Designed miniproteins, single chains, continued (5). Designs and how they scored, part 72

Each design is a single chain, and the fold is of that chain. pLDDT is the mean over its residues in the fold that is shown.

## One batch from the design tools (miniprotein)

Design m18661
Fold by ESMFold2-Fast:
Structure m18661 (fold): chain A 65 residues (1-65)
Amino acid sequence: SEELRAKARELEDKAVELAQRGQNSEALKLLSQAQLHYARAYEAEGDLDKGAELRARADELAAQA
């Protein structure tokens, strides 16, 4: 879904701004949310393997936050 990918990009942009302000924990949380939106987009398109990889990446980012 284009909509889910657009939302993920918005979250990535916000994460960059937070990191530039020194808010690295908050930036990692937004990056985790962005990966979940990408995962849902791939799952909606039938790419379950890519969705699973992105969900694992989201979990790693959340654990680092």
Scores: mean pLDDT 86

Design m18662
Fold by ESMFold2-Fast:
Structure m18662 (fold): chain A 80 residues (1-80)
Amino acid sequence: SEERRRVLLALANLGVQRIALLMGAKPMPKEEMIRLAREAGFDEETIKKLEEAFNSSPEEQLKLLDEVERELQARYDALK
């Protein structure tokens, strides 16, 4: 399904962002990450957490990415 495909793309992009943060690189632009989150059907509270991550330390950003990825994985598992 298209929804399942969008969630997979969001998960893949979050994985790339996690690797970039771990390597000390800048993740994708804030606007792009927020766009992907909305396309994946995140609620407004989760989107706000992602926005806050861009003003946080790398450690806090990784924690927020972990939370978002867990939520996306649960949604993906429900769609299979």
Scores: mean pLDDT 69

Design m18663
Fold by ESMFold2-Fast:
Structure m18663 (fold): chain A 68 residues (1-68)
Amino acid sequence: SEEEFRQRLIEVTRAYVEKLAEREGLTPEQRQALVDAATANMEQLASRMPKDDPLALELYEMLEEAVK
């Protein structure tokens, strides 16, 4: 579903940013701020993204792969 896709996109964004913050050695405060900003921006973007858009799906796959 569209709602399910949006939630998965937000979840993978959070996971990616968390992993990046840990890798870069950010403080807990910097990490939380980055996660909050990234997930808020992705939520806004996802709300306007059609579920059948090839670019939206490609973005999801790219982020999911980066989290591995």
Scores: mean pLDDT 77

Design m18664
Fold by ESMFold2-Fast:
Structure m18664 (fold): chain A 75 residues (1-75)
Amino acid sequence: GPSADALLALEQGKKLLEEGDYEGAIIAYQRALEHDPEFKEAWRALGEAYEKKYEEGDHKELDLKKAKEYFEKAE
């Protein structure tokens, strides 16, 4: 399973996303993947954060594309 450091980073990212800090969540989820690049739940969470960044931010198509790619990595 994922390391304790990867799990902690995922938890921190989820809290930031709940607070509306989607960019902070992205950084935290990327940290989780640095600790465990096979952590599928972190790839899924990263996709969700990019989707929220697209919906609530500046509507950059690149963020929507990143969300789709990260959801595919979570499969």
Scores: mean pLDDT 85

Design m18665
Fold by ESMFold2-Fast:
Structure m18665 (fold): chain A 86 residues (1-86)
Amino acid sequence: KQKDLEQGEEYLKKGKEYLNQGNYEEAIEYYQRAIDLFEKADPNHMKLAEAYTNLAQAYEKLGNREKAAALRRKGMETAIKGIEKQ
């Protein structure tokens, strides 16, 4: 579980690096890998919400506004479930 979270954080960081460089397709790949690992470790983890938000930004930069909106909604739902768990 903890190993999956650590690896997910590494992929999230890598995705952010690619996003900042304008390499949106690479950013999407790394964000999707981070999401898979965070989901596997804890479906309500706050880093999962962050990964969805960052993935949405990458899709918006590619002009896919509909997919970006859906991903932002998933990020918000994940964050709300994390709060309700308290």
Scores: mean pLDDT 81

Design m18666
Fold by ESMFold2-Fast:
Structure m18666 (fold): chain A 141 residues (1-141)
Amino acid sequence: AEEAARVLEAAADNARGTAKLVQRLGSKVIEALRKATPEEAEEVVQLIKEAKDTISSNLDSLIDLLRKAAELVGPEAEPLLQAAQDTKDEFNKGADEVIKLAESGEKLEEAAKLMEQTTKDVVDRLNAIAEGARALAERVR
């Protein structure tokens, strides 16, 4: 009970921290895409790949915390674990499509718009996970 609540609170804090990271790195990528010339496409693609790796690593940490929560709480925590896994899958899919659009140098604005949409969706999902984890923590105390 107390341990389960602490793990869920840690997951909520991690989800909020990851949402802020996604907003920060997403904004940096969007700015780079909009300012880049076609000749700078490779540099922007590298920036996107680095942002993707950093965000994916943080999402893996969140998934690990929620997996521990599911082991302690059981079925009531499984929707939060599934939501975190779905968030990672959607983020990676969006990031890969942004990379593909950016690689040509001709679709940098389309890549920026997709990154903006992906960033917003992932942030909204992470905030929902944070709220759900906190609410579950209060119930299992």
Scores: mean pLDDT 91

Design m18667
Fold by ESMFold2-Fast:
Structure m18667 (fold): chain A 58 residues (1-58)
Amino acid sequence: MSREQLEEGVRIAKRLMKEKGYSVEQAARLAAEELEKRYGVRLTERDVELIVIALEGL
């Protein structure tokens, strides 16, 4: 994924965690699905992992 898509995915995931109480992994998967819908792209399991890593501050 692009850096901009990763940054947007992290923002979506943080919102989902705050508002809905999703875990990091659940929020990352849902954020990836939202990015796929917004950009018309397919994201891989590795892209979901990158969102998780970014959320954990790695």
Scores: mean pLDDT 83

Design m18668
Fold by ESMFold2-Fast:
Structure m18668 (fold): chain A 60 residues (1-60)
Amino acid sequence: MSKAELLERLVEIARDMPKDPAIREKAQEVLDLLKSSAPPEEILKALEELERLVREAKEK
């Protein structure tokens, strides 16, 4: 998966993201990894964890 695709996934999540501090912190972590040119696998792992947190928050 390219960095552009990972950024697009982050933007889609951000459009409907809960105002939970833990979720915002994880979103910032993903953004920082994208900015630091981290390996795509590391960015993907953090992004998948963010997606899980958002899903769990929406199921309240």
Scores: mean pLDDT 78

Design m18669
Fold by ESMFold2-Fast:
Structure m18669 (fold): chain A 80 residues (1-80)
Amino acid sequence: SLTLPTGSMPVSEALKQLGMKVGDKVRIASEKGEKVVEVTELSDEYLTIGADGVPSDNPLGRALKELGLETGDVVTLSKA
């Protein structure tokens, strides 16, 4: 598992540190809840939430938004 503040690392770097690839499922855990999403791409965008900060068509970005996370909130990523 990998624990980090949102916005501190690109998605591609976080997923590579976990040994994950496209098609794997990632669990996102936070104080605001948990979600499991499929890795559809190794995006170079940061794990950020805010106006224009996260692609609306990316499942990972959608999960962060649905959890109501804000930039700097701590999340734990793990392979599901």
Scores: mean pLDDT 73

Design m18670
Fold by ESMFold2-Fast:
Structure m18670 (fold): chain A 84 residues (1-84)
Amino acid sequence: KEELVKEAIKALDEAIKAVKKGDNSGAISSAKNAQASLRLLGEDDPTIKKAIELIDEAIEAILKGDKEKALKYLEEAKKLVEKY
């Protein structure tokens, strides 16, 4: 549990840094890695499910070139995971 939470937070931090650098492919890859760790924690948990949904919204924002929305969604997902 704790290891998967740490991996998800690390992947979200990497995604946030990649978005800030304009590395869209790296951001999407790291965001998907965060989702993979969260899915292993279990989508039955409403907090984990919401974090996965926010990351999906962040990936969509990255694909649309909306850097500001991508950062907001990734930071919100990170806050939820940190409270889990």
Scores: mean pLDDT 87

Design m18671
Fold by ESMFold2-Fast:
Structure m18671 (fold): chain A 65 residues (1-65)
Amino acid sequence: SLEELKRRAEEIRRAAEHLLEQGRNPENARKAIEHARKAIEAAEEGKVEEARRYLEEAVRHLRKL
């Protein structure tokens, strides 16, 4: 659901922000934050496929931390 995608993206954004504060791989942390924010925006606009793609990119960058 869009609400679930938004919730998951918000969780990823917060996790990436925490890791950025720890100085761990700042480039990938910033990219994870950027994609998570785009996923949230897409979900708020009702764009399911776009939200899912941005969430997948955010998770990909987070996993490289």
Scores: mean pLDDT 83

Design m18672
Fold by ESMFold2-Fast:
Structure m18672 (fold): chain A 87 residues (1-87)
Amino acid sequence: DKKKKEALQALIRAGAAVGLLHIRRSVAKIAGDEEEAERLGKKADEATRYLNKAQEALKQGDYEKAKEYAEKAWKIAEEAGVKMGDI
């Protein structure tokens, strides 16, 4: 049960971070910063793939893998400039 709670918390945090990354990508595009929008878009897509893997692992009851994939998604968003204080 503790592992399930940890996986859910990691997934919630990763989801929020990836969501913010998509928002920042959209803002960069509107601002005319095409280079930054492309950079953020690539990171957002990569992080979203790990977030999807985390959700699938969670559905299968694999809480360790769910947490691992969620933390990977968070790490990618962090590399793209998302900080804990932003969410």
Scores: mean pLDDT 88

Design m18673
Fold by ESMFold2-Fast:
Structure m18673 (fold): chain A 64 residues (1-64)
Amino acid sequence: MSKEELDEEVDRALALMQVYLEIKYTPKEKQEEALKSVAERIRKITGNEDIAEEALKYGKELLK
């Protein structure tokens, strides 16, 4: 296992946790806007589109 693979898994786990916390502590009326904001922040910080897309997908499931 390379350090790059481990770093990607950590970034992914942190991204999903950030989405969960943001949605949990945001009023329902603003959750969709918050999800988009968090996903853009994740894309910028990680530089990884796949992680950002996975975070969006996960957040959409939480908005049910």
Scores: mean pLDDT 78

Design m18674
Fold by ESMFold2-Fast:
Structure m18674 (fold): chain A 68 residues (1-68)
Amino acid sequence: GTAEDYLTGGRILYNAGEYQKAIAAYEKAIELDPNNAEAWRLLSEAYEKQGKTDLAEKYRKKAEEINP
C-alpha cells in the first residue's frame, strides 16, 4: 500500500474508535512518507483521543514544521 492507503485505512479505524489501530496505520504512512504533514496531524489527533496530550502536541508540532 501507499502512504495514502494507510492514511485512508487509519481514518476508517479512527472513525470506528479504534485509536491504537489508527495510530499503527498512521505510523506506517509516516514510515513511507515522513514529509506528509497530514499523517503527522492525524497521528496527533489519535494520541489526543487516547489522552496522551504530550505526544499529541509533539506530533502536531512536526506537522506544522513540514506544512505550517
Scores: mean pLDDT 87

Design m18676
Fold by ESMFold2-Fast:
Structure m18676 (fold): chain A 98 residues (1-98)
Amino acid sequence: SKYYDELKRLIAEGKSLREAVEELAEKAGLTPRQKRDLVGVAELLEQGKFHVADATFALFLTEMELEGASPEQIKTFRELYEAVVKVVKEMLAAKAAA
C-alpha cells in the first residue's frame, strides 16, 4: 500500500501517529469529517481496541456510502485505515518486545 509506505516514512521522520495520519488524510483529499473519523479510529487502535476500531470504521464507511461518497473516496478511506491498522500493530508489537 502506498499509504503504508508514506505513513512509515512520516513516523520515521519523527511525526506522531496522529500527525502522520492527519497529513496523509489531507494529502489524500479527505473531508474534515473523514479526517476526524480516521484520527478517531487510529486512537482506538493505539489503545489496542482493534475490534471497537473495526466496528467504528465499518459504521463510518456505511455513513459515507449513505451520503453518496464516490467509490474512489470509499476505497481511499479503506486503504488509509488498512495502512494505519498495519502500522499500529507493528508499533504495539515493538513496544511489547521492548
Scores: mean pLDDT 87

Design m18677
Fold by ESMFold2-Fast:
Structure m18677 (fold): chain A 80 residues (1-80)
Amino acid sequence: SAAEARREAEQALRDARLGRELREQGKKSGNGSLYAGGAILQVGAGVQASLTLKRAREAGDEEAIRLAEEALRVAGVEPL
């Protein structure tokens, strides 16, 4: 459903943003574990966003599409 696609896209965007923030903090503080954790979150968020984007496009939900595309941009992942 559109509501499910939007919730999934919103979660992917939150995870992508958190991953980026953790990666940046890890870089600035020299904390390799924090950097790695952030990178893992970004990769996972990118994969989830790609899957959600396909479903959102099939459903024709423009807001879910927008959120999923933003999550992909933040994660730095090309659409699958």
Scores: mean pLDDT 81

Design m18678
Fold by ESMFold2-Fast:
Structure m18678 (fold): chain A 69 residues (1-69)
Amino acid sequence: MMFSKEELELLIEAGVVLIAAAVEIVTGGDREKAEEAARLAVEAERLVLEGGDLEEARRLIERAKELLK
């Protein structure tokens, strides 16, 4: 598979968010926010992998990051 630099950067960012959300869940943090952040990150990865809207994927990642602050 060939990914653009932007697609690869979005996939990496989504992966980082998923790891952060998993850490929040297993360490007893805000589970509801962590689960929502993980959902947004998974949807962003889906958009990138399906050749969808990269701007929407970026917005989902930024929302997920905001939830984990």
Scores: mean pLDDT 83

Design m18679
Fold by ESMFold2-Fast:
Structure m18679 (fold): chain A 79 residues (1-79)
Amino acid sequence: MLEEIERLLEEAEELLRKAAEEEDKEKARELLERARELLREADRLLEEADLPKEVRQELVSRIVGLEIEGIGIEIDYEL
């Protein structure tokens, strides 16, 4: 569970990085949508996971941080 959540977050981070560097608005939107799907899945798995409070808080912070990055990309591209 934890390893799967971390993998999803790493993939989402990479997609957000690609979206931020993408010059084509449509491609940036597709990358952003995919990243958001991964973040939603990570959040769902985190809700089902029996993890120590400290680990849970760190993962929640990472998800929130990536969601904020996604909002920034959306605003910059006027999506």
Scores: mean pLDDT 83

Design m18681
Fold by ESMFold2-Fast:
Structure m18681 (fold): chain A 76 residues (1-76)
Amino acid sequence: ASAYLLLPQEKREGLKVVLGQLEKDKPQGKITAVLNYLDDLEVPQADREAAIEEAANELKLSVEFKQSLLNALKSQ
């Protein structure tokens, strides 16, 4: 099931803004910034991987960026 689609519209739009801004900012910081954003929104740990996958598909993020986010979650 799509945890991303279960997020309130405001949280979904906020995640899109963070991802879009960080694509132009320092690449090394953008994974950490996305994870911090999910922490600030208090997204449950079990839902974070699904939320990232759904958001990446919706926003058409690169496969490499999506995989980096998922790997960062699993490494914590």
Scores: mean pLDDT 64

Design m18682
Fold by ESMFold2-Fast:
Structure m18682 (fold): chain A 66 residues (1-66)
Amino acid sequence: MQFKLTFKGTPQKQIGLVLSLLGNPNITVTPVNATTFIVTFKGSQEEADAIVKALKSDPDITVTEL
């Protein structure tokens, strides 16, 4: 599964989120620009859906499912 993340808010919040995603060995993060990243998940669809739902709950994050 792939999705695009676009961040608004503080650089500190963005760094913290990217580091938390990189802590998961099933996640690959590919930067597009300073605020936009493509996330690839290699685990189960249920776990991917849970991650996307959690990210969509944050008003500083825009999630686009690819």
Scores: mean pLDDT 78

Design m18683
Fold by ESMFold2-Fast:
Structure m18683 (fold): chain A 77 residues (1-77)
Amino acid sequence: AEAWNNLGNALLALGRYDEAAEAYKEAVRLKPDFAEAWNNLGLALLFSNRGEEAVKAFEEAVRLKPDYADALKLLGK
C-alpha cells in the first residue's frame, strides 16, 4: 500500500495525474483504511478534471480521519 502511495506522489509531482490516480487506487485497494491515500487520490482526480470522483475520495478520507475535512472546504471555494 505505502509503495503505491509513494508512486502516486511521484507521478503527481510530474503532472501525470491520471497515472497518479491509478497508483493511489491500488494503495486504497490494498489498504482501504489508508486515509492519506484517499486524500491524495482526491487531489489527483481533481487535477485530472474528475471532480465528482475527487469529492467521493475526499469524503472517504474525512470519514477515516476527520483532519482531512479542510480538503473538502477547498473544493467548496
Scores: mean pLDDT 77

Design m18684
Fold by ESMFold2-Fast:
Structure m18684 (fold): chain A 55 residues (1-55)
Amino acid sequence: MLSEEELEEVRRLLEENGASEEEIEKALKDLQNETDARSVAAIIALARKEREEKE
């Protein structure tokens, strides 16, 4: 389960990528089921990379 700080960072990254509120809620719910910080970090890194590739 993610900390509130980690959830807020993910939400911010998804908002910057143009995700809808529904998409953000789904992603945050999925991340709350992760047990490893490494998995969470990988998802955050992927979201950042996708943002850069769209530019």
Scores: mean pLDDT 66

Design m18685
Fold by ESMFold2-Fast:
Structure m18685 (fold): chain A 81 residues (1-81)
Amino acid sequence: MEVSDEELAAGAARAAVMLMDKEGREEVTVSPAELAEATGISVATASRAIRAAVAAGAAEAAPGGRARFTRARAEAFLAAY
């Protein structure tokens, strides 16, 4: 299936909100491996999703290929998607 960078960014943002809800947090920093484990996608797809989310402004780049999501920023992105 062809998955757009926009869909990948939205998927990463939704997964980040889910992780924040599970942990009772307003912020989460996610690695490709953590995103893959949380969503059931491959690490390669998770890495692409993180890059797409950062490029789209849904998240901030963090060291080691990770991304930092805040609830407000992720939800604002998803509302515009």
Scores: mean pLDDT 81

Design m18686
Fold by ESMFold2-Fast:
Structure m18686 (fold): chain A 56 residues (1-56)
Amino acid sequence: MELAEELLRQGEEYRKLGDELAKIDKKLADVYYLIAEGNEAAARRIRELLEQKERE
Protein backbone atom coordinates (compact mmCIF):
# COMPACT_ATOMS: atom_id res chain seq x y z
CA MET A 1 0.00 0.00 0.00
CA GLU A 2 2.68 2.54 1.03
CA LEU A 3 4.81 1.96 -2.09
CA ALA A 4 1.77 2.08 -4.38
CA GLU A 5 0.64 5.37 -2.78
CA GLU A 6 4.11 6.88 -3.24
CA LEU A 7 4.25 5.78 -6.89
CA LEU A 8 0.82 7.29 -7.58
CA ARG A 9 1.88 10.55 -5.91
CA GLN A 10 5.08 10.71 -7.96
CA GLY A 11 3.13 9.87 -11.13
CA GLU A 12 0.73 12.75 -10.45
CA GLU A 13 3.68 15.13 -9.96
CA TYR A 14 5.34 14.04 -13.21
CA ARG A 15 2.03 14.41 -15.06
CA LYS A 16 1.63 17.98 -13.74
CA LEU A 17 5.21 18.80 -14.73
CA GLY A 18 4.55 17.29 -18.16
CA ASP A 19 1.49 19.53 -18.61
CA GLU A 20 3.59 22.63 -17.87
CA LEU A 21 6.49 21.43 -20.04
CA ALA A 22 4.15 20.68 -22.97
CA LYS A 23 3.78 24.46 -23.42
CA ILE A 24 7.54 24.89 -24.10
CA ASP A 25 9.05 21.44 -24.85
CA LYS A 26 6.70 18.72 -26.07
CA LYS A 27 9.45 16.08 -26.34
CA LEU A 28 10.46 16.52 -22.71
CA ALA A 29 6.78 16.58 -21.69
CA ASP A 30 6.27 13.22 -23.47
CA VAL A 31 9.08 11.72 -21.35
CA TYR A 32 7.47 13.00 -18.14
CA TYR A 33 4.11 11.54 -19.20
CA LEU A 34 5.82 8.19 -19.85
CA ILE A 35 7.28 8.24 -16.32
CA ALA A 36 3.86 9.12 -14.87
CA GLU A 37 2.19 6.28 -16.81
CA GLY A 38 4.87 3.84 -15.62
CA ASN A 39 4.40 4.85 -11.98
CA GLU A 40 0.60 4.55 -12.27
CA ALA A 41 0.88 1.10 -13.91
CA ALA A 42 3.37 -0.11 -11.27
CA ALA A 43 1.12 1.10 -8.42
CA ARG A 44 -1.88 -0.70 -9.94
CA ARG A 45 0.16 -3.91 -10.33
CA ILE A 46 1.34 -3.79 -6.71
CA ARG A 47 -2.28 -3.48 -5.51
CA GLU A 48 -3.32 -6.42 -7.71
CA LEU A 49 -0.53 -8.61 -6.31
CA LEU A 50 -1.39 -7.74 -2.69
CA GLU A 51 -5.09 -8.50 -3.28
CA GLN A 52 -4.20 -11.75 -5.07
CA LYS A 53 -2.09 -12.84 -2.07
CA GLU A 54 -5.17 -12.52 0.21
CA ARG A 55 -7.06 -14.87 -2.13
CA GLU A 56 -4.40 -17.61 -1.97
Scores: mean pLDDT 80

Design m18687
Fold by ESMFold2-Fast:
Structure m18687 (fold): chain A 57 residues (1-57)
Amino acid sequence: MSEEAKKIAEGAVKMAEVAPDMSPEQLAALARREGEEAGLSEEEIEYIAKKARDAAL
């Protein structure tokens, strides 16, 4: 997994900490968008979305 994908995933985990009112689905959607904007592969985007969802659970 790329360093960029890991960095975005870390950002999503931090977002879950500062915005606990966000649902797992909302956080995963935000993380997917960031990955898409960064030009990451679908596999990397799925990894980020999973990490974001897990962090919000």
Scores: mean pLDDT 78

Design m18688
Fold by ESMFold2-Fast:
Structure m18688 (fold): chain A 62 residues (1-62)
Amino acid sequence: SSLSKEQLEELVKLLMEKYGLSEEQARRSVENMEALGLSFEEIKEAIESGTGTRVGVSRLLA
């Protein structure tokens, strides 16, 4: 909602390349992070630090 189309596509590509997610899975991950109120820069950092995926979220909860 707050992301541009270009920003959304960049984050989707990063998730696909870094974690081997499908385009659908990557898009859902970005949507979930947006629902938490994260900005583009915060989502990008979360992906790069490994906290932007289900695996990263599981590690934060463990």
Scores: mean pLDDT 71

Design m18689
Fold by ESMFold2-Fast:
Order: C-alpha cells, then sequence, then structure tokens
Structure m18689 (fold): chain A 68 residues (1-68)
C-alpha cells in the first residue's frame, strides 16, 4: 500500500535471500506506484542480484527517467 513499506519489505526479503519474493513484491508495488523512482531502483538491485542484467538496466533507466 505504501511505497516505503514495499521498499522495507523488499530489503528484508533480499537480506533473507528471497530474491524472487523481493521481485514479486516490488512488481506489485510498481503496478500501484509506477512513477516511484525508488521502487524501480530497488527492483534494479534485485534484478542484478538475480543475474538479469538487461532487466536491471531497464529498471535503472526508468528510475533515472522519473528523477528527471
Amino acid sequence: KDVELALKRAEQLVEEGDLEGAKAGLEEAIKKYPDSAKLWEKLAEVYKKLGDEEKAKEAEEKAKELKE
């Protein structure tokens, strides 16, 4: 429901090693808040940890766009 809550939960899941759970939670949050640069930045971090460099770059570019 809250961008900050979604980020906090994703950070917790990443620390626990649940990268797929973090990704799913961030994707759900982005559907509600697609203009949140912070959510896209966190999703990019998760994609990098998953080894998906292309999706990580896409998420980083979206976050950068939203900050401009």
Scores: mean pLDDT 82

Design m18690
Fold by ESMFold2-Fast:
Structure m18690 (fold): chain A 75 residues (1-75)
Amino acid sequence: SEELEKEIELGVLLIAAAVALTVARRTEDLEVLREMVEETRRLLEEVKKITDDEEAIKAMEEILEEVERIAEEKA
């Protein structure tokens, strides 16, 4: 069903965002750090296209905020 496909897609996007956060925390490469910020922003926009779940969107926004914070501290 389309509903199940969207739930799987949402789960994949959330996992991808968690991976991006982990990479951002561990990297000292400023190019990789920039890519993680860009990727997390892209993932948030993709989540917003497939769901109106406030909890899922908030979780993504919190991940993006943390990735951006790490990027600012390391740059």
Scores: mean pLDDT 86

Design m18691
Fold by ESMFold2-Fast:
Structure m18691 (fold): chain A 60 residues (1-60)
Amino acid sequence: SMEDLEELREGAEETIEELKKLSEDEKKEKINLLLQLAKEHATPEQQEIVKKLIDEFLKS
C-alpha cells in the first residue's frame, strides 16, 4: 500500500542518516543488511526506492 511505501522510505532515510555517522566498514555492513531485507520483504517498487536512497547516499 502507499502507507507501507512511505513507512519503508522514511525508515530507509533514517537508516541512511545513521549510516553517515558510522565508519566505512560499518556503513558497508548496514547497507548490505538493508539491501538483503529489501530483497526478502519488499516489493519490486519498494526495492527501487531503497536502491535510489542508497545510491544518493553513496554519491555524497
Scores: mean pLDDT 72

Design m18692
Fold by ESMFold2-Fast:
Structure m18692 (fold): chain A 55 residues (1-55)
Amino acid sequence: ATVVGGEVGSPAVVRLPDGRVYRGTVLLREGDTAVVRAVGPNGVEVTVRGRLVPA
């Protein structure tokens, strides 16, 4: 599938291996995998690495 977005600085959605999904800003992209800065459940910014979800 073609991934739309996922460029560094762009909004993206990533899925973790445990099935959790995070929405954030891409810091680094490696093919179908990205490191994103997202807001966690407590409103604190977190950095997560996961598989890019097609937008």
Scores: mean pLDDT 72

Design m18693
Fold by ESMFold2-Fast:
Structure m18693 (fold): chain A 76 residues (1-76)
Amino acid sequence: MEKEAARRQAELLERLAREAEREGRLEVARKYRELAEEYRRAAEEGREVSERARELAAELEPELEERAARRAAALA
């Protein structure tokens, strides 16, 4: 389960990175790619993601909320 969960999370983060890049948010896209790479390595090595990866995920939580608000504003 751990390996499959990490792989799925990496795939999700890669999709978020592509969306951020398309929207011109290159710094956020880079952070998503960094997190995706860590999840992929964790899956490959059969380990849990690092504390750094958990910290990075927490840093990206406000950006996900801003992204949702920006998308809602564009549709309004």
Scores: mean pLDDT 72

Design m18694
Fold by ESMFold2-Fast:
Structure m18694 (fold): chain A 61 residues (1-61)
Amino acid sequence: MVEEELKRLDEKMEEAGASERAKEIARMNLQVKLNAGEKVTDEEIELMVKTSKSIEEILKE
């Protein structure tokens, strides 16, 4: 459910100490998947958190 997925994402982002930029990237990824009709699992949400932080680091380089 969209609300559960958003709450899960937000909790994981806060837990990971993600920046506002990383949170924005993660929310965009979640929105894209939901708009495409993809199923988003807890595992995917955890992956999005890690990926968003990694993307932020890559963008600095």
Scores: mean pLDDT 72

Design m18695
Fold by ESMFold2-Fast:
Structure m18695 (fold): chain A 58 residues (1-58)
Amino acid sequence: SEVEVLVAEHELRRLVEEHRDDPELAIARLQEIAKKLEAQGKEELVALVRRYIEELEA
Protein backbone atom coordinates (compact mmCIF):
# COMPACT_ATOMS: atom_id res chain seq x y z
CA SER A 1 0.00 0.00 0.00
CA GLU A 2 2.82 2.43 0.86
CA VAL A 3 4.63 1.49 -2.36
CA GLU A 4 1.38 1.95 -4.29
CA VAL A 5 0.99 5.47 -2.82
CA LEU A 6 4.55 6.42 -3.82
CA VAL A 7 4.07 5.03 -7.34
CA ALA A 8 0.73 6.85 -7.63
CA GLU A 9 2.33 10.14 -6.48
CA HIS A 10 5.03 9.81 -9.14
CA GLU A 11 2.61 8.86 -11.94
CA LEU A 12 0.07 11.58 -11.06
CA ARG A 13 2.77 14.25 -10.95
CA ARG A 14 4.07 13.10 -14.35
CA LEU A 15 0.53 13.14 -15.80
CA VAL A 16 -0.02 16.73 -14.58
CA GLU A 17 3.37 17.87 -15.89
CA GLU A 18 2.83 16.20 -19.29
CA HIS A 19 -0.57 17.90 -19.65
CA ARG A 20 0.48 21.31 -18.32
CA ASP A 21 -0.66 22.92 -21.61
CA ASP A 22 -4.07 21.18 -21.41
CA PRO A 23 -5.25 21.17 -17.78
CA GLU A 24 -8.84 20.34 -18.80
CA LEU A 25 -7.68 17.07 -20.37
CA ALA A 26 -5.53 16.32 -17.31
CA ILE A 27 -8.55 16.93 -15.03
CA ALA A 28 -10.73 14.60 -17.12
CA ARG A 29 -8.13 11.81 -16.93
CA LEU A 30 -7.66 12.34 -13.19
CA GLN A 31 -11.44 12.15 -12.65
CA GLU A 32 -11.54 8.78 -14.47
CA ILE A 33 -8.65 7.52 -12.31
CA ALA A 34 -10.46 8.72 -9.16
CA LYS A 35 -13.65 6.85 -10.14
CA LYS A 36 -11.73 3.61 -10.68
CA LEU A 37 -9.90 3.97 -7.35
CA GLU A 38 -13.18 4.79 -5.56
CA ALA A 39 -14.72 1.59 -6.99
CA GLN A 40 -11.74 -0.31 -5.49
CA GLY A 41 -12.25 1.32 -2.05
CA LYS A 42 -8.84 3.06 -2.17
CA GLU A 43 -10.02 6.25 -0.46
CA GLU A 44 -6.49 7.51 0.33
CA LEU A 45 -5.55 7.42 -3.37
CA VAL A 46 -8.89 9.00 -4.33
CA ALA A 47 -8.15 11.89 -1.94
CA LEU A 48 -4.69 12.25 -3.51
CA VAL A 49 -6.11 12.41 -7.06
CA ARG A 50 -8.78 14.94 -5.99
CA ARG A 51 -6.03 17.12 -4.52
CA TYR A 52 -4.30 17.20 -7.92
CA ILE A 53 -7.62 18.04 -9.63
CA GLU A 54 -8.15 20.93 -7.18
CA GLU A 55 -4.63 22.22 -7.91
CA LEU A 56 -5.28 22.21 -11.68
CA GLU A 57 -8.63 24.03 -11.22
CA ALA A 58 -6.98 26.85 -9.25
Scores: mean pLDDT 79

Design m18696
Fold by ESMFold2-Fast:
Structure m18696 (fold): chain A 66 residues (1-66)
Amino acid sequence: MVTKREAGIAIIAARLALVGAELDPSVTPEQIAKARELIDQAEKAYEAGDYETAVKLANEAIDVAR
């Protein structure tokens, strides 16, 4: 079962990954834009209490931000 705390940590990790990607000139603008979109969707899921979707989207954002 995914908890609110676990979902919050995943979103924070995704935000840190996005900052790292923005500082890396080898990461494409399209990858950065998609990671931002996924983080926005994760935050909306978190606000709605859908912590499983929030974690899934946050992890997808981390994967895209590489």
Scores: mean pLDDT 83

Design m18697
Fold by ESMFold2-Fast:
Structure m18697 (fold): chain A 59 residues (1-59)
Amino acid sequence: SLEDKLLQAIRDGRIDEAVELAKGLSREQVERVLMRLATEGHIDQARALAEKLREEGLL
């Protein structure tokens, strides 16, 4: 799924690709991905994505 691709991009540190993938998701789907990343211990990566999405007006 697109959510799984987003999760994998973040785990791999591909933040710019993750931002582009997030544009294809609803806000609720993006928030679900961010929560899962934080729960798995990828807090810094989740924070970096959230900041970039806020800058783009997507969050």
Scores: mean pLDDT 82

Design m18698
Fold by ESMFold2-Fast:
Structure m18698 (fold): chain A 45 residues (1-45)
Amino acid sequence: SEVAKEIDKLLKEANEKIEKTSDPEEAGRIVDEAMRKIEELRRKA
């Protein structure tokens, strides 16, 4: 489904951003933003 592809994309983008940051608070924000977007996509499906 398109939703599954979008979730995979969000996870990949979040993982790449986490790898590039040295700040644990920034990493936490990246995870939280990705999780919120994933939940929104799941609710719309």
Scores: mean pLDDT 80

